# Designed miniproteins, single chains, continued (2): the designs that were tried, part 62

Each design is a single chain, and the fold is of that chain. pLDDT is the mean over its residues in the fold that is shown.

## One batch from the design tools (miniprotein)

Design m6047
Fold by ESMFold2-Fast:
Structure m6047 (fold): chain A 112 residues (1-112)
Amino acid sequence: SPLLEAAEAGDLAAVRELLAAGADVNAADEYGNTPLHLAARRGHLEIVELLLAAGADVNAADEYGNTPLHLAAMSGHWEIVELLLAAGADPNAKDVGGLTPADLARLFGHLE
């Protein structure tokens, strides 16, 4: 999906143009990753803001049960964590291993 590729690459202009053209904001790859998952994992704050404004599912789960909040927390992108929580992300969501976003942040060394 062009929107998934643009969101992962941090191409804000392409994301904006594709959404204006009617691209599916919740399009998923073979692993269940949405544009919001990829932007959150890569730390693309402005793209996360744009996707949420376009109606992205803040609690979409990939094939491992990871939400965008899990991926932002795992990667230490705290401004994106705060933005996702403000948008209604579930901080108690568990992946297939039973791990919350805070558990992943701790496991990857982002919680001291």
Scores: mean pLDDT 90

Design m6048
Fold by ESMFold2-Fast:
Structure m6048 (fold): chain A 61 residues (1-61)
Amino acid sequence: SEEELVEKFKERLETLAKEGASIETLEELAKKAVTYLKNKGYEEAAEEVEEYAKKLIEELK
């Protein structure tokens, strides 16, 4: 479902951040996830993932 995709992308971002991935890597994954969700017509899901990624990245700065 749309909600399952959002949770999957959020979990992936969290895992990579915990493993020490660079901000650039997290931004790249976020962009790919947002594009994927928008292409599926899940615009609200895409916005949720994008906002989540922004907050996660800000915490790493």
Scores: mean pLDDT 84

Design m6049
Fold by ESMFold2-Fast:
Structure m6049 (fold): chain A 82 residues (1-82)
Amino acid sequence: MSEEIRYAFKLFDKDGDGVITTAELGTVMRSLGQNPTEAELQDMINEVDADASPDGTLDFDEFAVLVRRQQKQVIRDATAKV
């Protein structure tokens, strides 16, 4: 549901300019029940944000792609975790 992703993005888009940082991405994923490492976060951002920002800044579209990938991964991991 993109509404939930949008809501999370707006919570961490403190400047209201449609951009968030690597640190904020990590916090969002933790709030969704994920616990990615700094290396995993950087890898995901580098993959999606290859031409945008070396500081790990990403817009809503890039953020939504990363969150959706993590949600699909969580479903698989949750089945195996318990």
Scores: mean pLDDT 63

Design m6050
Fold by ESMFold2-Fast:
Structure m6050 (fold): chain A 106 residues (1-106)
Amino acid sequence: MSPEELRAEVNKADPSKNNDTPLHLAARAGDGYMVSLLLNLGADVNAKDANGNTPLHLAARNGHLGVVRALLEAGADVNAKDNNGKTPLDLAKENGHEEVAKLLEE
């Protein structure tokens, strides 16, 4: 596969899965290895699913501290809002993920 074809493939949104990209699924699962691999392959760190969630929203909601750090290092937008106007910080706080919330406030 060419680098252009591979980049297009890693950024494909699946309409049957809430327009989730592979990076959304890896971030939700807390799969730090897959997150790093997908980012290295040119995954869009700020892609939005059908609910307006970025991968950072999903990692923060689920308390995946290592994934949150990797996404921030890759240039994730900490101020991105989902369709309910919530930031990744809002989701971390609502779900009791104190260490993730502290990281997102820096």
Scores: mean pLDDT 83

Design m6051
Fold by ESMFold2-Fast:
Structure m6051 (fold): chain A 67 residues (1-67)
Amino acid sequence: MDDLERLFRKFDLDGDGVLDAAELGLLLNSLGLRPRSGEVQAWMQRFDKDGDGVLDFDEFRALMDSL
C-alpha cells in the first residue's frame, strides 16, 4: 500500500474519505513536519479548490507533492 494512502486512512478519523485541517495537522506532525500556526489553513485554502474545508486523497497527494 502507498505510504501516503496508509497515512491518509489512519488520520481520516471519520472514515469519510477526506481530511480536515486538524487531521492534516496531526498527519504532518507524524511525519516530523511541524507546520506553523496558520500554515495548515493556508495549505487547505490552496489545495481545497471546492472550498468545503476538507481535502480528498487526490488534493492531499498534490499538497504533499508541493512540499
Scores: mean pLDDT 75

Design m6052
Fold by ESMFold2-Fast:
Structure m6052 (fold): chain A 63 residues (1-63)
Amino acid sequence: MVGEVVVAVEDYEALLPTELSLKKGDRVVVLRVLNDNWVLARSLVTGEEGYVPASVLEPIGRE
C-alpha cells in the first residue's frame, strides 16, 4: 500500500486536525501504514495530508 494510489470507498469526516476528510471516490497516495486501523495519506483532490481509517480505502486496479 505505501506509495500506491488508492480510492476511498466511503465518505470520511475528519474528527481531529491531524485527520484527512475524504469523499467516496477520492484518490489518495498512501504515505505510511501506521497499524491495521490507520494510514497516513495525501489527497489527490485537495493536496492535504492526514490520517484516515484503513477500512475506507481500497487499492485501485483489479476491479
Scores: mean pLDDT 77

Design m6053
Fold by ESMFold2-Fast:
Structure m6053 (fold): chain A 71 residues (1-71)
Amino acid sequence: SSSMTLGSYIRRERLKRGLSQRELAERAGLSVATISRIENDEITPSRETLERLARALGIPLEELERVLRAQ
């Protein structure tokens, strides 16, 4: 069963774009460790971190917030 978490959603959207965790981290201005922890749902990102991820992936911030609230 596939319950969609924020971490799994970000991993999916990153892979659709052919990005490594390093490349997403560089685009978002975050560390690779932070990307890994977010994708594994080990941390809940701040709104500022969500905005950076939204910009890096070209996704509306509102969509990432919707996924986070729905989990």
Scores: mean pLDDT 85

Design m6054
Fold by ESMFold2-Fast:
Structure m6054 (fold): chain A 68 residues (1-68)
Amino acid sequence: ARRDEALARIREALKKAGVPDSEIDQVVEAARAGDWDAVGELLGRLRPKLTPDQVVEIARAATEALAA
């Protein structure tokens, strides 16, 4: 439940940032699998398209998912 809620927050943050669903699915699946290196690489590729506030929001959601 807690992990699924945190993953939903990551999805919502990326969707709010205008990230395509295909790229959101890649990030969420990597996070679900616990592959945080892949999450970091995927977010690094998206970073130039994101505002600083969106980066902070996504990082917070990812930290909550990691802690769950």
Scores: mean pLDDT 78

Design m6055
Fold by ESMFold2-Fast:
Structure m6055 (fold): chain A 78 residues (1-78)
Amino acid sequence: VFELALSEEFREKFLKLYFKYLSEGLSDEEAIEKAKEELLEELKKKYEAGEISEEEYEKLSEAIEKAAEAELQSLKDK
């Protein structure tokens, strides 16, 4: 389904950006925050361009935020 496919893509993009920023020397917390901000901005642009519905935008934004929270929680559980 379209929403599921987009959710999977954004989760993969989040992890890719997170690891990219880690390789650039950012801390785990900085890398997570920056990856989250970039994906939320990309998602907002897609919504404003009419590429996704408001419901899809809300669901995908929540998925991105939950992915970031899960990674932050994982760091604290180390």
Scores: mean pLDDT 76

Design m6056
Fold by ESMFold2-Fast:
Structure m6056 (fold): chain A 88 residues (1-88)
Amino acid sequence: QLTEEQIAEFKEAFSFFDKDGDGTISTKELQTLISNREINRLFPSLSCGGGCTEAELQDMINEVDADGNGTIDFPEFLTMMARKMKDS
């Protein structure tokens, strides 16, 4: 479950990598967004505070990019973030 504030932050982060404004980013850009320390400084809600592994990040990306086309849209990005932010 994502709050409206978290959705707004994720939209800003997504737009940072959506240079063409087409509403999609590459899976490589998504990996960079999640693992990048500078992006995590700008968008703390994206930080891997629990210590996610590269395998866990790849698994989440593969889950939302089921077609394997190497791109994700904003709703797929939010779905992945919702899973990452899930309260245990």
Scores: mean pLDDT 66

Design m6057
Fold by ESMFold2-Fast:
Structure m6057 (fold): chain A 100 residues (1-100)
Amino acid sequence: DVNAKDELGLTPLHKAAAEGDLEKVRELLAKGADVNAKDNILGLTPLHLAAMAGHLEVVELLLENGADPNAKDTGGMTPLDLAKAAGHDEIAELLEKAIK
């Protein structure tokens, strides 16, 4: 199951996004992966993880596939907040254009 969660609530898409594996992200989305799945720890989506890790092309692909740029983790942090905190200025600019 493409949406199977581990003990931490991480889906394969969370892991691929965190690792910056663009080809795996594309494969999982094509198989019907939930682009907005939340983990069990902090309520992080794949977009949060890609933004924090600095994976620009993965962020772009997730947004193209309906990732919510306004999703909040349990601390109220959006992917934009995490990108800014991590100093990923190009990702922050992309996410600012994606939000309203």
Scores: mean pLDDT 88

Design m6058
Fold by ESMFold2-Fast:
Structure m6058 (fold): chain A 64 residues (1-64)
Amino acid sequence: MELSLLAVAVEDYVATSPDELSLKKGERVRLLAQVGPNRLLAESLETGKVGIIPGSVVKPLGPA
């Protein structure tokens, strides 16, 4: 599902594979798509990097 939502990381996340995105608590991200039941494709607004994150580590803020 295509999203185009803004969200904020609620906890630190360390990428476990090259397809995943590492986040620090408080980083803002743009949610691009839902790729699994708890997996989102996101872009870090701080670093510009794109990758997959667990949906549990972010809180949606609203439309991008």
Scores: mean pLDDT 78

Design m6059
Fold by ESMFold2-Fast:
Structure m6059 (fold): chain A 111 residues (1-111)
Amino acid sequence: SADVNAKDADGETPLHRAARAGDLARVRALLAAGADVNARDKDGRTPLHLAARAGHLEVVELLLEAGADVNAVDKDGRTPLELALEAGHLPVARLLREAGGVVRETPVPLP
């Protein structure tokens, strides 16, 4: 497809698919071609959500450098940090926290 921001039946752009696959070279090429780093699929997920859930550390770094919203919420109110933590990707979770990532559900402080 000639349109780098074209969405498929699931609302995914090429950048969503490259980010989920961990294809760092393709992510870089798509961003250089004007891909929307904050595009949302039908579940409200950005490429950063998909890279974080998949544990692709270098792709997460590149998306953040390109201006990805570290605290974007999907339709279930999940942030990229929450998806990385649920998937057990601790290096990605650490990077997202350093970039200002937060968990949607804040624990109630114990008295």
Scores: mean pLDDT 84

Design m6060
Fold by ESMFold2-Fast:
Structure m6060 (fold): chain A 70 residues (1-70)
Amino acid sequence: TEFKEAFREFDKDGDGTISLVELGEVMRSLGQNPTLEEIAREVDIDGNGTIDFPEFLTMMAKRENSYLLD
């Protein structure tokens, strides 16, 4: 639920996509602090410079596992 709400706050146009910079801000609001380089590695963008909600969820699922490792 928080992922969807955070994404919507940065999706100002309501078109279901956000930029890499906005993605970084969404992740910071959720307690993450990635660099643009780290975001690019995780989402493997095709040069559009934007990420949709399903791609965002896939990236967050991978990061949850990484942050739970002792």
Scores: mean pLDDT 67

Design m6061
Fold by ESMFold2-Fast:
Structure m6061 (fold): chain A 61 residues (1-61)
Amino acid sequence: DARALGAELRARREARGMSQRALAEAVGVSQATVSRWERGEIVPSPELLRRILTALGVPLP
């Protein structure tokens, strides 16, 4: 669900010491978009999700 995904993205970002701005710059979106993802208000597209996971160092299955 969107809230669980958002919480996981936040946890992984914080574990790397990244700000919401730093993640936004790494994947090419606004900080507001990252905030909305982490709050579960919107879900990133599959392409954006892959970019997010790559930026966070998460291996893709």
Scores: mean pLDDT 80

Design m6062
Fold by ESMFold2-Fast:
Structure m6062 (fold): chain A 90 residues (1-90)
Amino acid sequence: SMAAVLAAVNAQDADGNTPLHLAVRVQGEENQEKAIEEVRRLLALGADPNAQGLYGSTPLIIATSVENEEYREKLIKILEENGALPYVEV
């Protein structure tokens, strides 16, 4: 059911991370295309782009810490296009 899919893509692991948090952490160059595809797949299935993991980390915050600049910019763009919000301290 769609409810089961939504529960699975937004499930938190022992560290509080969702599958989307884990997908954006991929650092290896040869895995980046697969990671982009996984991020797009998870977002299409209803993954929350603003999900807060351990210590309040969002997928966008994790993406900004990615070392590869080209991969980082692609991740940020995909997340923002799918509703990820920048952290604004008010």
Scores: mean pLDDT 77

Design m6063
Fold by ESMFold2-Fast:
Structure m6063 (fold): chain A 97 residues (1-97)
Amino acid sequence: GAMSELDRELLRAAEEGDLERVRELLAQGADVNAVDEEGRTPLHLAAENGHLEIVKVLLENGADPNAVDNEGRSALDLARENGHEEIAEILENYDPR
């Protein structure tokens, strides 16, 4: 289906590290588990780009830490690949492995 403008703005805010905008969009009813054309959620984009506080906010708002993108990568995989060790440690505590 067509992505809402709120969902698109949430994905962008998570990618760009705009914590205040992420909070505002979630309060307005943006889908915390929205996906882009590559199957990436806000959690994937925040984890890939090292936005630690946004990762925490997304998880607190029901982000699925086990969601995978179109290449089979989780937010944990992206954090590890990009050297974001603190984010990887948080996400490992939500992995049921």
Scores: mean pLDDT 87

Design m6064
Fold by ESMFold2-Fast:
Structure m6064 (fold): chain A 157 residues (1-157)
Amino acid sequence: MKKRILILSYSRSGEILKFGLKLGHKLSKRRPDLEISFIDLSGRLSNEEIQEAIKNADLIILLASADPEDLEKLIEKLEEILTPELQKEIEGKPVVIVLFSSSDDKELLEESAKKLKEFFESKGLKVEGIFYFNTNASEEEKEKKIDEIVEEIEKIL
């Protein structure tokens, strides 16, 4: 059976979407045995369609802004999706978090990482990794960081 990866994004800028597509393409090229799905949580999908995708995934990859206002709206949206019924079906399911910032503000990144970790663990999911992505980095540093994240995801699978 193919292993299923669900990439979830929440973004106003579209850069997180572009990253998710590059990450999914690199994963599919290295691991042709994977089935990769992508969902934008700012999109028009129903909560039931997103819940069914989460239930069917073997790994969840969350792509999130470290911006406090975007992070709050993402958590609110995830609270609506991660109902007590769904939590029982996804208990212990692995989650990887990729946090995006336009700054190297370490305190902001650590606080945002902590909030998302505590949130997912409170919903019975297992946070297997948290990665930081600087949106202002060079294209070479960006590509290298995507390759590092792909290699760590391959160890979780």
Scores: mean pLDDT 95

Design m6065
Fold by ESMFold2-Fast:
Structure m6065 (fold): chain A 106 residues (1-106)
Amino acid sequence: SLNDRLLEAARNGDAERVRELLAQGADVNARDPDTGLTPLELAILFGHEEVVEVLLAAGADPALLALTRHDLAARRNAEGLTPLEVALRRGDFELAALYEYLLSLP
């Protein structure tokens, strides 16, 4: 879906792709079905400042800027799983390693 592509673009830091998908009608507040994270929360988690600015301009909730990378990485979905635990369960070891790296940052 457009929302799934928006979530992926936000995680990858592709600000141009984020702009294109929002212009096509993607929901700025879409939630990843596995983690429950929004595009803005993914952009904050992965440190993509340009994507954060694009999503805020498109109407994302600025209160989410108060959340840290550690707050977001510790968020549990409806199954009680963190983003790292979701990646490990899916066998996505590249994404799991990226989450572990992000959690190692101060």
Scores: mean pLDDT 84

Design m6066
Fold by ESMFold2-Fast:
Structure m6066 (fold): chain A 72 residues (1-72)
Amino acid sequence: MKLPNGLSGVVDLSNKGITSIPPDFYSPDLKELNLSNNTLTSIPEGFYAPDLEKLDLSNNTLTSFPEHLKDL
């Protein structure tokens, strides 16, 4: 399953079988995102969530992480 665009506020998408994030992911009103316990291997460079305060990527199979998200 792919992560949907247009998320806002505080979103829990843990353990949903998410396998990918779209390369055009755009969620300017997203504040917190829990993606733990999915099967993500990467986050695209185009991941856009400028107001994101908390990102949980624990228990995924990540092989790369975009530099602009290092502060989360």
Scores: mean pLDDT 79

Design m6067
Fold by ESMFold2-Fast:
Structure m6067 (fold): chain A 68 residues (1-68)
Amino acid sequence: SRQINLEINNKASQAGKQAYQDTRARLDELVKRGEITPQEAEDLAKQAGIKASNQTYDDSLEELKKKL
């Protein structure tokens, strides 16, 4: 149903946002130490968010199939 698709997409979106925020918080410490640039921290955090969103979406689809 469309409702299940919305729930999966919302869960994936939230997982992506959380991973982005958590990664940025960790990488900001490296930026403060001069180990990486702010741009590198932003790019890595965005990639972490995308990866977490895609993984959560895929896991949710597989779990749905297993419940059949």
Scores: mean pLDDT 85

Design m6068
Fold by ESMFold2-Fast:
Structure m6068 (fold): chain A 95 residues (1-95)
Amino acid sequence: MSPLEEAVRAGDMREVARLSTESVDINAQDADGRTFLHLAAEAGHLDLVELLLLAGADVNAQDNDGRTPLDLAEAAGHEEVVALLLEAGADRAAA
């Protein structure tokens, strides 16, 4: 696992900002096809979701099950994250 993935899962905004300057691919996918934005959205880390979107994260990235960060945020009940992803251009019509 990358240090950036660990920081994202922990919601450590300062560490994510520090590591993102080290030429990390912001849209890198793990073994399940999940991006950092998927992990932050599922965890409900609103400020981190905002930071990742500002860094160029793909708001409509799909995991291996075809789920977007929006789908994971809705399933987890993170209403504020859902609202932010929709404002960033997340599409509910991709099914």
Scores: mean pLDDT 75

Design m6069
Fold by ESMFold2-Fast:
Structure m6069 (fold): chain A 83 residues (1-83)
Amino acid sequence: MEFTVTIELDDGTKLTLKITVNEDGSITVTGENETGKKIGEGIVAAVKKYKRTKEEVEKALSSVEGKTVTGDELGMKLALSGD
């Protein structure tokens, strides 16, 4: 399943990320620039660290699809919903 998420950076810059959830619960993130790529790599690492299921990852991303969130807010959703 594929999700589009807008991330707001500390400087107020907004980046659109395209996130694909794989069958094993891992994710693939594409950003439009180098900053988006680095943020995407951090999100991939966080999902792997928290060892969430595909369903849990999809549910968390569905809650932020079409919304603007900070990187910290997205990270917390991925961390706390995996308990």
Scores: mean pLDDT 73

Design m6070
Fold by ESMFold2-Fast:
Structure m6070 (fold): chain A 157 residues (1-157)
Amino acid sequence: SALADQLLQATLNLDEARVRALQEEILARLRAGGDPNAALTSGITKGATWLHVVTSAGGLADPEVVRELLELGADVNAIASNSTLPILRGTPLFAALSLITLGDPERAVEVVRILLEHGADPRLKDPLTGLTPLEFAREYVPSEVKEELVKLLEEHL
């Protein structure tokens, strides 16, 4: 989807205002009767779900948009195995951790908390790296949020 590709591009450009506007547009379409679990059919985000694309915004993701996507029936443990982008092939939980250094890291922690509260399985390995979310957090997340994220992930094992 052009909208999903625009959101990913805005995330990579650190354009918080555009990320916010695009996340709100996605949510509006799903509220109007879109399938929250439909695989995206075109562009660079092809094969991912909306939840993967929104959570991959890391610290630019709106936690309330993530919560509402889950309330609309988005599969918290969806695996986008056919995604053209490696960072979107795992679970939404892994997507949220992969770009946690972008934007506000405390906002990314809140997204991870919401995913775990909605039944995200922190034992599911990333198909590209073979790492669990916990192994990834111990090695690759910023030190300022590492202790909180490791604790959150361990509490949901």
Scores: mean pLDDT 81

Design m6071
Fold by ESMFold2-Fast:
Structure m6071 (fold): chain A 116 residues (1-116)
Amino acid sequence: MSQEELNVELAYAARNGDAEKVEELIKQGADVNAKIELANGDTITPLHAAAANDKVDTVETIEVLIKNGADVNAKSLINGKNLTPLNIAQLNKRDPYREKKVELLLKNGADPNAKV
């Protein structure tokens, strides 16, 4: 698997809340802070992908990413704005895990004043 393929697989595992797969891919050399460009021109890190998913519980996956050196204050271009994982979690009012994600990110050094 190429480095690019490994990094893309990590972002998908993070989005899907697969904490065990995330750990496996990081141990295989995936870059926990890789910015993946999407077809629409947006860029995401694995932590942005985990923060954005409102369909599954990604709280454990966020914890695993942070423990493995994910930058909680990383900015990625999403819908024309430079957003942090905290910005993504706060904006997704439909996410039933939103409050847990926000609390977890803040406890791990996310800047509450980070703006677009």
Scores: mean pLDDT 84

Design m6072
Fold by ESMFold2-Fast:
Parts: C-alpha cells; structure tokens; sequence
Structure m6072 (fold): chain A 75 residues (1-75)
C-alpha cells in the first residue's frame, strides 16, 4: 500500500511542480531545485501518514497545506 500511495502523492507533487513553473517563469534553477525537494519530501510524508491512518482506520490531516516554496509553520 505505501508504494501505491507514494506513487499517487509523487504524481500530484510533479503536477504541482509543473504548474508552479508555468505560473512562475522567473524562478531560478536554485528555486526550482528547492521547490522540487520540498514537494518530494511532503509527498513522502503524506504517503506515510495516509498508510498509517488506513492501517489504524482513522483520517489524516494533509501535512502539505502551505505554499510549496514557503516553509510551513510548526503548527
């Protein structure tokens, strides 16, 4: 299950990344790399949380709610 969820979250992250690039052509290579890494990390964390919730039978809040290029606050 983790691999299936991870695949879906990574696909979503890739689509989001492409949309951000399309909307923000002024992004530097450094910004693009940082954004990609951030989205990939968020996707992996989301997949783990979803799998755990499914195993426990409870819902999980989306951990990647903020702007992709801005760090989310701790809470």
Amino acid sequence: MYEEILRKTLEAAERNFEEVLRRNPDLTEEDKERLRKSLEKAAKETAKAVVKAKEEGKPVESPAGGNPWKPAPKE
Scores: mean pLDDT 69

Design m6073
Fold by ESMFold2-Fast:
Structure m6073 (fold): chain A 105 residues (1-105)
Amino acid sequence: MIEIGLEAAKTNPRVAATLLNMAAAQGDVELVRALLEAGVDVNAAVGGYTALHFAAEAGQVEVVRLLLEAGADPRARSSLTGKTPLDLAREAGQEEVAALLEEAL
């Protein structure tokens, strides 16, 4: 599965960004790491949201750490809602993720 995802990411940047966002929401740390190592844009937005937005809303603490270490922008605003990853973490009650994002600001 990881190998198939990485192959798709190499041939289509939109597929790469979509896979990163899905992996981030699901807490798939291994796939997130593999996609970032493959050169996927950590700040790519699909549907107005970045991987950091999805990880923050879902409370994926380890994924949030990986994305921030990879250069994810904690100040990124959704083009649809204007919300930051921190806004989504707070709204979803994700206290640990909110604390990590506040430290990254």
Scores: mean pLDDT 81

Design m6074
Fold by ESMFold2-Fast:
Structure m6074 (fold): chain A 96 residues (1-96)
Amino acid sequence: SAEQEELNRQLLEAARAGDGILVSGLLLLGADVNAKDAEGRTPLHLAAENGHEQTVRLLLSTPGVDLNAKDNEGRTALDIARENGHEKVVEILEAA
């Protein structure tokens, strides 16, 4: 639905920004934790790309999260965190 698409878009933006409070609120409203942007990136990909440790932890604690989701380039959140040098995010994702 249009409402679901808007919630999913807002979730992707909140994850990119590392806004954990907004991420939590949007998930409670029914946003899809595995929503994908135009490049196949999930909230977990976007949080990992930007080194948002607490947002990554929050997303990993969400029921149904796909930690192995691949973007349109075949990259997981772990691959992106490694490429961007976010050592603590790599550590968190490897422990999941």
Scores: mean pLDDT 92

Design m6075
Fold by ESMFold2-Fast:
Structure m6075 (fold): chain A 108 residues (1-108)
Amino acid sequence: LGEELLEAAKAGDLERVRELLAEGADVNATFGESGTTPLHLAAAAGHLEVVELLLEAGADVNAKAGDVEGLLSAGYTPLHLAKLAGHEEVVELLLKAGADENAKPLEG
């Protein structure tokens, strides 16, 4: 369930995300040791409707990922990824949902 939710969020498959959440998938499921959540993947990819659905389902808007040794490793949030990728509509949605725009990697 969690791995499938991460893949569906990354792909922007809104109906599959909805189905998996209805089946009891953890909206805050993490990928590997990095702590990457479905919200991180959807925000990075610019999937606005998936981001909205995940937030409605209780996703942690301020979740941090990237603490894996040798990676970009930075405790980045979904907001950081959306800004880096230039997804302005996702940035606005995350801020409305309570994202901390002053959050810092690893320190926030």
Scores: mean pLDDT 75

Design m6076
Fold by ESMFold2-Fast:
Structure m6076 (fold): chain A 63 residues (1-63)
Amino acid sequence: GPVLTATALRDYTAKTPDELSLKKGETLTVEVLDDSDPRWWKVKVLDTGRTGWVPRLYLKIEE
């Protein structure tokens, strides 16, 4: 999928093992694996190798 730089706009605590936690102001290089859901992205964080779902509204895409 596309590789993007994203910044977390809010803290998010994962509710399931399939979700990723975010810290406000965290900058992430992510590969989008699944963008079919209008509210969630499945991403791989290339910096850490973490993979999971994140809420779209919690991320600012820089590219």
Scores: mean pLDDT 81

Design m6077
Fold by ESMFold2-Fast:
Structure m6077 (fold): chain A 59 residues (1-59)
Amino acid sequence: MELYRAVKDIVTDNPAFLSLKKGEVVELLREVDEEWWLVRSLKTGREGYVDKGALEPVE
C-alpha cells in the first residue's frame, strides 16, 4: 500500500478533487498523469484527485 502525506492544506470547491489538511495521510490509487494522482483519504475514505507535488511519501 503506497501512503503519502499532505505537505500543506489543500482546499477545493470541485467534488472531483480531494481537500486535505496538512499532515493527512492518503493512499495512492492511480497515477493519472504527470501532475495529478487519484488518492483515497484514510481519515474519511473519500477519493479524489490531488496534485502530486502536494504529497510526500510516508516512511
Scores: mean pLDDT 82

Design m6078
Fold by ESMFold2-Fast:
Structure m6078 (fold): chain A 102 residues (1-102)
Amino acid sequence: SLLEETIKFYEMAAERGDPQGQLNLGLMYYFGEGVKDLKKAAEYFEKAAEQGNARAQTLLGEMYYKGIGVEKDVEKAIEWFQKAADMGSKEGEELLKKVLEE
């Protein structure tokens, strides 16, 4: 199917260390019908986030904040939201503010 072909494309990019490919593969595992795997989503978001992908940093932060696919860790969530905000992510700034006001 088109979904399986798209996943293979992102798997090839992720394997080569492309942070965008890692983010996209993580999103397929996070949201993908029939392929959903939240633990794998967190693993691929972590790879992209460690390479400075701000969207992956905000997504990984939310996963830690909510305990989705990873053990809940508010301190790690704050750290990732801060890194995303430092990269100029408005979403990271808003999520950081929300967590710090709770």
Scores: mean pLDDT 86

